# Designed miniproteins, single chains, continued (3): the designs that were tried, part 9

Each design is a single chain, and the fold is of that chain. pLDDT is the mean over its residues in the fold that is shown.

## One batch from the design tools (miniprotein)

Design m8297
Fold by ESMFold2-Fast:
Structure m8297 (fold): chain A 82 residues (1-82)
Amino acid sequence: MRERLELEAEIALAQMELSILRLLEKKGLASPEAAELARKAEEYLRKAQEALERGDLEKAREYLRKARELLKRAFEEMERAQ
């Protein structure tokens, strides 16, 4: 229960961060590199959600970790480009 709830919360937070990146891209504030990293992060977040729904907590954690790293790089790329 605890691990699953923590993963659900972390996936939701990462999805919110992705939404912010998408909004910034639409406003012309994101570089093409940041946009590509955000797209890859979305793919991993989708896989994490699917794994969580199947009860595969290990795979959900792995995909979430990859998505978070890509989101971090996307925000760093945006900061560097400005």
Scores: mean pLDDT 83

Design m8299
Fold by ESMFold2-Fast:
Structure m8299 (fold): chain A 109 residues (1-109)
Amino acid sequence: MLEEAEELYFKGLEALKNKDYEEAIKYFKKAIELAKEVNPELTAYALVNLAFAYLEQGKREEAREYLEEAEKLARELKNAGILRAIAEGYEKLGELERAKELREEAEKL
């Protein structure tokens, strides 16, 4: 399960790099399904990149929902790297104050 979730996550990243957003979304969703109870860090990174794929498709509301899920997980994990990645997502949404708050939170970790 874990190795399969990691493989799907990296396939998602490759699809995202190639601008194949539909495939990226499929891979990230499957990675989240497999990782959610066993690897919260992978789940959080997959949620952030899923949000980025939705942003590239112009699906801003779906992107925001996944960033909010990732934000909750990042806080539970106290992971500064994930918080910074989420801040980048909010910057792309034009939510600059929220992005600033997340970057400041990450610096305090």
Scores: mean pLDDT 87

Design m8300
Fold by ESMFold2-Fast:
Structure m8300 (fold): chain A 89 residues (1-89)
Amino acid sequence: MSLTEEAERLVEVAEELLRAAREEAESEKPDLLRAIGLAIAAIGVIFEAELLKRRGREEGDEEAVRLAEEAVKIAEEALRYAMEALRKT
């Protein structure tokens, strides 16, 4: 895949994680294992997106960098909701 295609995939994964993390955070009694799993997955997406940003900058692919920055922002929001869910467990 191109870097842009990889970044688009990360945005999609981050959006799915945000949806799941928000749903768990909205529960009055979140599942501890689900909340932990969502937090780990969000951290993983952040790391993968940061590495992709580095590659995009090295290769001059500004579109991939921009999409990877978007993936980081979405994944950081997902992590925030996952941590909120963990606080409720």
Scores: mean pLDDT 86

Design m8301
Fold by ESMFold2-Fast:
Structure m8301 (fold): chain A 111 residues (1-111)
Amino acid sequence: DREIAEKIIRVLSALYGVSEEEVRELLEKIIEFAKKNVNSSSSEQIKEIKKDKVLSTIYNAAKKKGYSVKEIMEKIANSSVDELAILIAELLSDIHDYDLLDDVYNGLLNS
């Protein structure tokens, strides 16, 4: 599914006016955060997620789809950049929330 991930990254790049590489770097940072925090308690994971607007956005989207914080953190920690891009697109597709898209955009700008 590399071709699907590349299309998602290109769409995000074009939509938010950042490079495809900047999108990839943001996704890599999200994966590293998940790897660092995957062995923490659910309460500690939630506290750390709430400090980051992009991570909070992804977590809230995942919760609406029935994921626990531990399940989503483990899934992200074991994802490639391409797999995370697909996951984010799947999570966001069911949420008609423009604030959610703005949170992703602000995360990209700060990366």
Scores: mean pLDDT 74

Design m8302
Fold by ESMFold2-Fast:
Structure m8302 (fold): chain A 110 residues (1-110)
Amino acid sequence: MVDELLEKAREYIKKGKLGEALGYIADLLVLAATEEDPKEAIKILEAVEPEIFKLIDAYVKEGKKEEALKFIDETIEFLEKMKKSTEDEELKELIDKIIKKLEAKKKEIE
């Protein structure tokens, strides 16, 4: 499932079908958040992180700045909730790192 969703996200970003790509990325984030093994959740987040930033860049390139900012805000909110629901320090550290990168990206776009 994870590999298939990653392949779909990449394909739909390349095709400029950004709404569908967002759907696949959202599904991957839900899989990471519902994973009982923190080690597997970390693997999913590491795999989806590059696709999140590719989608943001694709929205900006298409002049869809408001959609890019909304996606960043919603992703930060999701990751903050995920961070609060875990006791695993390595997973918390990865989430915090991704949130900081997203906040930096938001400032560049604003």
Scores: mean pLDDT 89

Design m8303
Fold by ESMFold2-Fast:
Structure m8303 (fold): chain A 71 residues (1-71)
Amino acid sequence: SEVAEEAREIAEELRESDPLAANQALGGAEAAENGHFRHAARALRAAAEQAEKAGHLELARRLRELAERVE
């Protein structure tokens, strides 16, 4: 899944600076691959909110766009 692949790339970028956002993005990727699209959207939005609070505004925007694509 392109959504899962991009979510994992964003998670790698966040891994050291924001591990909570990274783990939520990985959870969203896994949910999307398993067809749990509503759960994936929730996880990706949670990751976006956490990333935004940490100042990663562009990564948060990308995570929200991924959440919209799977919903």
Scores: mean pLDDT 87

Design m8304
Fold by ESMFold2-Fast:
Structure m8304 (fold): chain A 78 residues (1-78)
Amino acid sequence: NAQANALNAAGIAALNQNKYSDAISNYEKALAINPKNVTALTNLGIAYLNLGKSAEAVNAFKKALALNPNNVLAKTNL
């Protein structure tokens, strides 16, 4: 939906600015609306990795792979 897409876009913008906590907040809000957003789950994992939160990153990547087993970014960073 439009709100989930806007939150995901805000997360991507924050990620590009290395604002990892802001990225996480926006992706979590997007996932509250659309829990099956593979892009949001993958980018949430990347943001957690950049903060050194490996357990949270692994959990996000596993959720992304459960929805899309061919997600190369999630596989590579797991």
Scores: mean pLDDT 83

Design m8305
Fold by ESMFold2-Fast:
Structure m8305 (fold): chain A 55 residues (1-55)
Amino acid sequence: SALKEELERGIKDTEKAIEELKKEVEENPENYITQVSLSMLEIALEVEKALLEKL
C-alpha cells in the first residue's frame, strides 16, 4: 500500500529528526523551544506508529 509506505518513510524521517533535535537539546539545554519541539515530535512518532499498527 502506498499509504503504508509513506507512513513508514514518515516514521523514519521523524526518528531522524528526533535524534538531531536530541543533540540540539544536549548542546543548548537552555533553549526551551527546542525541548518543546522534541516533545511534539516524540508525540507525533507515537501517533504515526499507532496508525501504522492499524494498517
Scores: mean pLDDT 84

Design m8306
Fold by ESMFold2-Fast:
Structure m8306 (fold): chain A 64 residues (1-64)
Amino acid sequence: MMTPDQQTDFDMSLNDTVVGTMTVGTDPQVISQVEQLRDQALNSTDPQQRYSLLDQIRQMRDSV
């Protein structure tokens, strides 16, 4: 489980990545998928899964 500082840093990175994706993405399906991945990352307690989900959002951003 992450420390509170690590969790805060992760949550900020996640938010910045999501906002960046939504700024570039205009496809409602992409926006919906990013929101689902964000919610999964926020609800996950596993650091590996959280970073995996963040990486998926980054890949979606880079594919738009």
Scores: mean pLDDT 73

Design m8307
Fold by ESMFold2-Fast:
Structure m8307 (fold): chain A 75 residues (1-75)
Amino acid sequence: ANLPQVVEPKKGKAEVLVISRTAFNKTALGSIISKAKANGISITFALPETVYAKNKDILNPAIENKTIGLVVLPL
């Protein structure tokens, strides 16, 4: 299985690190990503692997288009 890697976003007007040990729902994640993109904010999510795996369908397109970064938290 491929573990999520550290991924850096494109440089924006501001940088924000979001750290979550709890599961986001897809609506909340989509809203945060959309608002960051609309405002030219570079956002990096620091998430447990399990939270990332549950939300790949919304996170992977944003990572691929360089809208967000990702850091996998150990444990």
Scores: mean pLDDT 68

Design m8308
Fold by ESMFold2-Fast:
Structure m8308 (fold): chain A 90 residues (1-90)
Amino acid sequence: SPAQEALAALLADYQARLKALYENLPNMSTAEAEAALAALLRDSIARLEALYAATGDERAKAVAEQLRQLLERVSEVVQEMREAYEQDLS
């Protein structure tokens, strides 16, 4: 459906942006990384909520709720990402 295609495209964009942030972690301060992740999460939540409002696709709402939980834990998520990055380099 158009709603499923829109959700898939939004999730693909989110994943690509998250990967770019992950790859750029060694070039960012903690404050920059937290701000970048928070901005990505807020933008993605807003887009998912708009999609849900337009289509009624409960999957869009569920993913927005998952990203909201990550937004509440941004500092912890950035620390987890840095630890994963360091393990990938070893």
Scores: mean pLDDT 87

Design m8309
Fold by ESMFold2-Fast:
Structure m8309 (fold): chain A 57 residues (1-57)
Amino acid sequence: MTPEELEAARKALGLPDKRAQAWALYVLGYSQREIAERLGVSVGTVSRWIRGGLAAR
């Protein structure tokens, strides 16, 4: 699982927008804390982006 997760995380981080990256990492199964650490933002910011979820419109 680790090599596939690493590739999926790299794809997510290749997105041009941190909010889109956070959403992609979340659907890949990363915790909000892991996403916050990878993107260099607060857990609260990630939580708001995930709950807001509106990049899908």
Scores: mean pLDDT 68

Design m8310
Fold by ESMFold2-Fast:
Structure m8310 (fold): chain A 83 residues (1-83)
Amino acid sequence: LDAILAALKKSIAANPNNAAAYNALGALLANQNKFAQAIANFSKAISLNPNNAAAYANLGTAYAKLGQTAQAAANFAKAAAIK
């Protein structure tokens, strides 16, 4: 997982507008229980592609893991609305 994390960070350094790489990096960080860092990366993915329903769903899950239930609910609702 750490090798994949390093590869994703290198990919982002080569192309900072890669929304998919930020979403993947966030998911990997969430799997390591690094939810605050995961949220930052999912938020970056959304800023690059606001129609990224997967990033909103992942952001909702990360907020839920941190006990931020209102933020989790809002992001799950946004993911559902995007289709």
Scores: mean pLDDT 81

Design m8311
Fold by ESMFold2-Fast:
Structure m8311 (fold): chain A 58 residues (1-58)
Amino acid sequence: MMDPLREAIRLGLSPEETFEILDQAMKLASKEHIDVSEAADRVLRETARRREEEARRA
């Protein structure tokens, strides 16, 4: 299994943001019938994209 905490640290996420990513990944994995590690990758990529959008709006 991929280490979501390691990826969250790479993105500079807070512990609270990391927890939200894991929660979303578990829900996505259940809904899409995929592994939690795959779901975590998708959620992390989406989070990075949103942070870029927020930086542009600021």
Scores: mean pLDDT 71

Design m8312
Fold by ESMFold2-Fast:
Order: C-alpha cells, then structure tokens, then sequence
Structure m8312 (fold): chain A 73 residues (1-73)
C-alpha cells in the first residue's frame, strides 16, 4: 500500500520518495478526514526532516486503516 511504501521510504531516509508517496496517499484517502490528518502530519514531519516523528505517525495511520478494515468485516 502507499502508506507502507511511504513508511519504508522514510525508514531508508528517502524523504523525497516518502513525501511523494504521502501526497498520493492523501489523494487516495481524501474521503477519510482522520486518515488525511495523520498523513498530512507525517508529510510535514518528512518536510522538516523529522524522520522519527514521520515513522511514528505513519505506523499510527497504518494501524488505524487496519482497524477500519477489521470493523468492515
């Protein structure tokens, strides 16, 4: 998924790729304001070079998406 790819890019220190993937993820999840807010915060952290905060926010957003998927069963 775009969120997992952005998380991997951030872990590798590829901030340009992480930012691009985050912009695509924000567009994909535009119908979910909670997810969009999490992704926008992660993008800001990436733009500021705060890799640890970006990784944490991406992990939280991934967990929220997995929880929503479980509730849809």
Amino acid sequence: SLVEEALEAARQGDLEEAAELLRRAIEKYSDNPGVVRGLEKALRAVEQGDIETAIRLLELTRAALEEEKALAE
Scores: mean pLDDT 81

Design m8313
Fold by ESMFold2-Fast:
Structure m8313 (fold): chain A 55 residues (1-55)
Amino acid sequence: SSELEKKLEEFEKRAEEQIELLENSPAMTDEQKETGREIIEAAVERFKAELERQR
């Protein structure tokens, strides 16, 4: 069903938006931005794997 694809797309868009906010934050160091990006990307991969298992 297309519902799983929509959930993944929504989650990925949210993650991309959060990464953009992170990168646009002048208060964070490059190291903090890298760590934050890695955490967000790991969350996306984990969510994607969970949805893939439901197919």
Scores: mean pLDDT 81

Design m8314
Fold by ESMFold2-Fast:
Structure m8314 (fold): chain A 64 residues (1-64)
Amino acid sequence: GPAAEGAELAARARRGLAAARALGIMTPDIEKLFQEAVAAAEAGDLATARRLLEEAERQVVKAL
């Protein structure tokens, strides 16, 4: 259900933050996008959470 989807999106965003830190590619913009994705997911705004998470993941790929 939506609560489970929100939890999965928040977990995915937190894993992305950890990975970006571990790889040394964390920027303020990447950190903000993942943090906002977590907040949106925890608030139940799944559409915003997915959009922000996808944007954060695109920024991570560009930094690799």
Scores: mean pLDDT 87

Design m8315
Fold by ESMFold2-Fast:
Structure m8315 (fold): chain A 80 residues (1-80)
Amino acid sequence: KEEKEKRLLELADELALKAKELARDSSERDKINEILTPPTEALIAAIKAGDEEAFKRTREEIEKIIAELKEERKKREEQE
């Protein structure tokens, strides 16, 4: 139980790190952090509560945000 919880928390940290790596400067990193904070908090709460449905929902929200950030970065690179 605790081992599974630690692994899921590590996954949450990895998702946050991957999103921050999409930022080109500190201002973008701050915006990404603000966008990710609410769903990341919800994800951590779901992990600690053992709520699989909440975990799935919040993980999907974070993955969607990361995908949107990747698309925005790609569009910006194409405009350069």
Scores: mean pLDDT 75

Design m8316
Fold by ESMFold2-Fast:
Structure m8316 (fold): chain A 56 residues (1-56)
Amino acid sequence: VQELLEAARELRRKAEEYRRKAEKEEDPIEKEILEGMAALLEGVAAWLEKKAKKLE
């Protein structure tokens, strides 16, 4: 359970880093890719958090 929550926290930190990079990115294609990567990581983190709650 703790391992899933730790993984979710790391994914959310990485997503935040991609969001910050996207804000500074001037290439619209690269910006969209960075935003997409952040959204995917946030989705996986949410899924892991939901699974952790079922294992309590």
Scores: mean pLDDT 82

Design m8317
Fold by ESMFold2-Fast:
Structure m8317 (fold): chain A 77 residues (1-77)
Amino acid sequence: QDEIDRLMSQASEAAGAGDLERAAELLVEAARLYEEQGDLVTAAGFYRAAARLYESLGKTEKAEELLKKAKELLEKA
């Protein structure tokens, strides 16, 4: 949880600074940690949040990959 809390704080700071790409990267890392802990529903939520940021940046392929990952995790949950 401490590592996830750190990533969430860094993501908030990046978003506040207008660095949406870094915010999305940090949300993906938090999603991976939740996935490793077996919290697949929360991990899927963070992958979707990151995908929305990539979509707003015009990075549609990366957003699509993250949405597919979120769907696969929800199928396992």
Scores: mean pLDDT 82

Design m8318
Fold by ESMFold2-Fast:
Structure m8318 (fold): chain A 61 residues (1-61)
Amino acid sequence: SAQFEAIKENLVATVRSLREEGVPDEEIREIAERMIKTLQTHHGLSEEEAEELREAIEKAI
């Protein structure tokens, strides 16, 4: 969906920004996982969507 694509783009942009600021990769992964968990718990993201976000984050790191 357009909504999901926007979420993915924003999450990837956030990850890239944190990398540019020198945040360690492991800390970025922890931050991203908390964001994904919040999206699943409060915004109804499926496990398939969560997995797609995790893959996009790993490619951005």
Scores: mean pLDDT 85

Design m8319
Fold by ESMFold2-Fast:
Structure m8319 (fold): chain A 72 residues (1-72)
Amino acid sequence: MPPMDAAAVEAQFAAIEPEERAIAAALGLAPEDVERLAALFREAALAAAAGDNERAAALLAELRRLAEAALA
């Protein structure tokens, strides 16, 4: 499968965002934490799609760190 461009990646995230928000709300996560985690995940996916693997890895590391803090 060819790599998707940034617009295609954003469209995929836009399509699943309502379901992701509903699941996060059911788990009792704060809206600010959900939004921050979602933004980092989208940025990481866009960086990976652009071939910036170093940026994608750094953003995923930040995402994991914030997810651990939010779930603690």
Scores: mean pLDDT 68

Design m8320
Fold by ESMFold2-Fast:
Structure m8320 (fold): chain A 93 residues (1-93)
Amino acid sequence: MDDVVSQSIRLGRQGSTAIDNGDYDTARSYLDQLQQLTRQHPDSVVTWGTLGSLARDLGDYDLARHYYTLARQVALNQGDTDSAQRFDSLLQS
């Protein structure tokens, strides 16, 4: 059964594939599905991180920064300092 991590990775991969194919409307649909997952699983670091990466790949750098900031905060709240440091690096790039 698909857990939230597996779902997030799959949706992120499908979004990236859609962007590579020039299908930005389909990529935005996957972004919306990931946003819905965060409402059900607000503590999922992987989902917030995937949202940030997909938003960045869509060229929405303000939205990407917003989601990376949330991913970092969730990671810190869980004691996941390695993930928090990765998102901090992405926010400074």
Scores: mean pLDDT 85

Design m8321
Fold by ESMFold2-Fast:
Structure m8321 (fold): chain A 56 residues (1-56)
Amino acid sequence: GPAAEAAVEEANRIAVRGVIENAIDEAVKQLEELAKRYPEAREAIERIIRNLRASV
């Protein structure tokens, strides 16, 4: 639904910022918190976390 889609968009913004700022561990923590708040988006956010960790 719209809330889950908005959570995924926010997750992508957090991930991109983490790469740009070299703050991957901080970005991962924020993404894990977001996944707890939006269980409907959890699987998508976990994929974003895996891709983010693979980017380093």
Scores: mean pLDDT 83

Design m8322
Fold by ESMFold2-Fast:
Structure m8322 (fold): chain A 72 residues (1-72)
Amino acid sequence: LTPRELRILEALDAAEEPLSAAELAELTGLSQSTVSRHLRRLEARGLVARREGKTTLYSLTPKGAAAVEAAR
């Protein structure tokens, strides 16, 4: 995991709820475009789950939670 990817996963872990890319940008201090790019990579790796709706939301997978634990 890159430091930015870990920061995104830690924000999801701390929130314990699905978050939008905009919410993750506010929590991490990253731009929305940077967060969205990293979220696509994290989703491809099975570390986050994407949920479509009026707003696209992301949640931490069990694999993502294990990756956060291993990085601490």
Scores: mean pLDDT 85

Design m8323
Fold by ESMFold2-Fast:
Structure m8323 (fold): chain A 40 residues (1-40)
Amino acid sequence: SLKRIQEQLKRDKEEESRRKAFEARREGKDQSVVEKYLKE
């Protein structure tokens, strides 16, 4: 169903946000930028 697809997409986006936060942290960006990615 559409609801199950939406739930899967949400998980995928959460994983992408985590990876973006990791890259931002690695590049020496401010903690505020890292938190912004994680709050997506």
Scores: mean pLDDT 72

Design m8324
Fold by ESMFold2-Fast:
Structure m8324 (fold): chain A 82 residues (1-82)
Amino acid sequence: QDERDWEALDHMAKGAEALKAGNIEEAVEHFKRAVELAPGWPIARLALAEAYRKAGKFDEADAVLQQLLDDNPDFDVVRRAL
């Protein structure tokens, strides 16, 4: 309901579109912004980790996924992505 929540959703959509277009660095920027706007949103962190992985930044991807798993230990999709 907050404008920040809408902004986070908008950045998630733009990041996903950038990934589909092969603009990996642009996708990373959008997902980073989504995480900044909604730091407690697991899906935004998953999207950021996937974008890092596609950019070949596996250490950064693992760090994001590990932090998300530490914050949400029962989040099965994160455990599977690691």
Scores: mean pLDDT 77

Design m8325
Fold by ESMFold2-Fast:
Structure m8325 (fold): chain A 93 residues (1-93)
Amino acid sequence: APAMSPGGAAVAAGGALAAREAAAAGDAVRAAAAGAGGAGAGAGADLATRAGDAEAARRAGEAAARAGEAAGSAEGAAAGRAGGEAAAREAAA
């Protein structure tokens, strides 16, 4: 079971950083969907509340996954996709 979320923990190089950023973007989108706590601050509420934002969240996850792939990190790509999917499902369903 893959437990690694970032995708380049040791070196803050361009490629490794991009992969970590992709993973972070996925986690942020997932937190937004879950975000009852963030709802009052607007962070997360926007993604979860608006009709159609689920599609935007999914696309954001895909973009993050592609960034991870470009960096050569499957970990970042997987995390970005997972976050986007979770946000889309939560908001849409």
Scores: mean pLDDT 52

Design m8326
Fold by ESMFold2-Fast:
Structure m8326 (fold): chain A 55 residues (1-55)
Amino acid sequence: SMEDILEEFVRLATKLPEEERQRLMDRADAAVAAGDLEGLRKIVEEARKLVKELE
């Protein structure tokens, strides 16, 4: 569900630097407002890649 995807996104975003976190949060908010589930999934995948790169 969109709620589950958003929850995972928020969890990943907390691991990102402020600059990257803010950019992805803004994009995620826009996707949620548009009801764009596929767009939100793409944003989560980008967040996951960024978190992995920082580890």
Scores: mean pLDDT 82

Design m8327
Fold by ESMFold2-Fast:
Structure m8327 (fold): chain A 67 residues (1-67)
Amino acid sequence: AQELLQQGLAAARAGDLERALELFKEAIRRDPSLAPAVLAGLRRLYHETGDPRYLELAAEVAAFAAS
């Protein structure tokens, strides 16, 4: 699960947001306690890049984690 989180963050940093979302959903499905770490990682990427797609991805992840 932790490995999927790291792979998802790497994909997001590389700009592959579709793959990042897939990896984050799989990580959270296996270990729901990873959701805060995913969201924190995506918020950090937004602060570093200014790219609003990271906030959109964070919202999608948060909705999945809450369901």
Scores: mean pLDDT 84

Design m8328
Fold by ESMFold2-Fast:
Structure m8328 (fold): chain A 84 residues (1-84)
Amino acid sequence: TLLNPSSVETGLLLRAAIGPTEGLTSYEAEVVEERPDEPPKRHTLRVERIPGEDEVELLVYRDGELVHRLTTKRTDPALLPGTV
C-alpha cells in the first residue's frame, strides 16, 4: 500500500526465511519505481538474516536505512510474512 517495492521486500524476506540456515545471510535487490505521472525512482532493498539460538532476526533496509525489523522462529518461516 505505502510503497510498491514492498512486494520485493516480501520476496527477499521469504528467501531469507527458507534459505540456508548455516549462518549470516544477506539478500539485496535494486528496484525502479515507475508511475505513469512521475519520473522513475530507484531504490535499493536489502534484507539481512541474523541467526540466533532459538530465533532469527531479519533486518530490512531501504536505500541504506533500516525500515523494518522482524523476529521469527528458526524452524517456522511461515511466521515471517505474518509478523507485525
Scores: mean pLDDT 59

Design m8329
Fold by ESMFold2-Fast:
Structure m8329 (fold): chain A 71 residues (1-71)
Amino acid sequence: MEEELRRKREELAREIVTDLMVGIAEALGRPEWAEEIRRYVYTDPERYREIADEVFAALEEELRRLGEKRR
């Protein structure tokens, strides 16, 4: 039961995070990232992780740029 509960928890978390990343990618004007996230989440977990890291890094950089540009 432990492994089943962990797996379902991870799957649910991945689905939620995937939906958020797709939304972030589209909001950043990069629909190609949204397509890659949807494609790799089920076919290539390593590439999915790389894209997730890139999306979050781009989000952080955009937020920093907006804050810095205002000053």
Scores: mean pLDDT 72

Design m8330
Fold by ESMFold2-Fast:
Structure m8330 (fold): chain A 66 residues (1-66)
Amino acid sequence: RLVLRDPTEEQLRELAEMLGVPVSTVRRALEHLRRTGDLRAAAEMLGVSPGALEALLRSLGLLERT
């Protein structure tokens, strides 16, 4: 099970800059991931692979192993 920490507005902005998408898109994708656990759908919303999204979230301390 994926545990997603609540991102700060600053972390959302950093992810948006790294991924080249609006902050609103990042917020929507992470909220979808939190509700459903569907990493593939969240990654598709952001235009990246599921593995790339997982790596980025782990690097920011937003995704923990359970």
Scores: mean pLDDT 78

Design m8331
Fold by ESMFold2-Fast:
Structure m8331 (fold): chain A 69 residues (1-69)
Amino acid sequence: SLPRVEVTEEERAAWAAFNAAAAPELEALLAKRALSEEEAAALLEALLAAAPAEYAPAVEAWRRLRAAA
């Protein structure tokens, strides 16, 4: 069976805030089909390195989901 990831209510709220801020930019790049999954992950990490620390919980939740999938 595939691993399951449990996401806290705080992580869900932080993830929603992150998606509202970052999703349009990431979606625009993915629409060009210029990025592999690995390249998309590297871009997300680079964007978050420049982002406010308030997005850290959303990054952690995303990394957990990636690791479990």
Scores: mean pLDDT 58

Design m8332
Fold by ESMFold2-Fast:
Structure m8332 (fold): chain A 96 residues (1-96)
Amino acid sequence: SIALSEPSEEVKKYFEEAQKYLREILELVDKMSDEEVVAAAQKVPEAKAAGITSRSQFAAYLTALAIEAVGAYLENDPERVKEVVEQLKAFVEALK
């Protein structure tokens, strides 16, 4: 049987940071218009490349990042969770 490894303290740390930034993004966008959310997303190169032109596309992109973070956490891959954290930080800065 293949047992998943216990998550490392490093992957737990980055996963907690990812959850913190996701919550901050959701709180920020709840106070913004759809046009403001799209304009902020266009400031993040990865989101601009993904062609985000609506709030629903932005929500789908954030959901994909959340799924990636969970997958990387379950696979005990701190570098992959860290990449999600860096993208989420870029969104927080763009939304300010």
Scores: mean pLDDT 84

Design m8333
Fold by ESMFold2-Fast:
Structure m8333 (fold): chain A 60 residues (1-60)
Amino acid sequence: GSVVLTSEEARVLQLVVRGKTREEIAKELNITPEQVDELIDRILEKLGLESREELVAMAR
């Protein structure tokens, strides 16, 4: 489907699918792990997925 991610959401998605942890993503982007979780939740909402685990599994 037509999914439009922001630049920050797209970067978070790339790091998640590469197997990076929330802590590693937070450090790399200079944000909090809580903010990473918020961005992942927004990505999941846009993709119609319910969990971060499903996101990673479907992207592998």
Scores: mean pLDDT 78

Design m8334
Fold by ESMFold2-Fast:
Structure m8334 (fold): chain A 83 residues (1-83)
Amino acid sequence: SREELLEELRRLTEEAKEAWRAYVDRLIAETTDEAERERLRELEEAFIRHLDELVEYLEKNGTDEQIELAIKQLRELISYLRA
């Protein structure tokens, strides 16, 4: 159902945010450049905001097929970030 798709979309979006934060934290731990750390934190915040905007858009305007595609893409992203 659409409700189940939206619940899965929200769950995977939160999981993707967690995986992204952990990925960025690993990159920051490997750098000694303060400017690069600041850049990575800005990218972290920008991507999290993008995910929130995407979910809001899909909940309001997305088709079931678009939500299913977003779910698939989020699963692939999470796998990549945790590799």
Scores: mean pLDDT 90

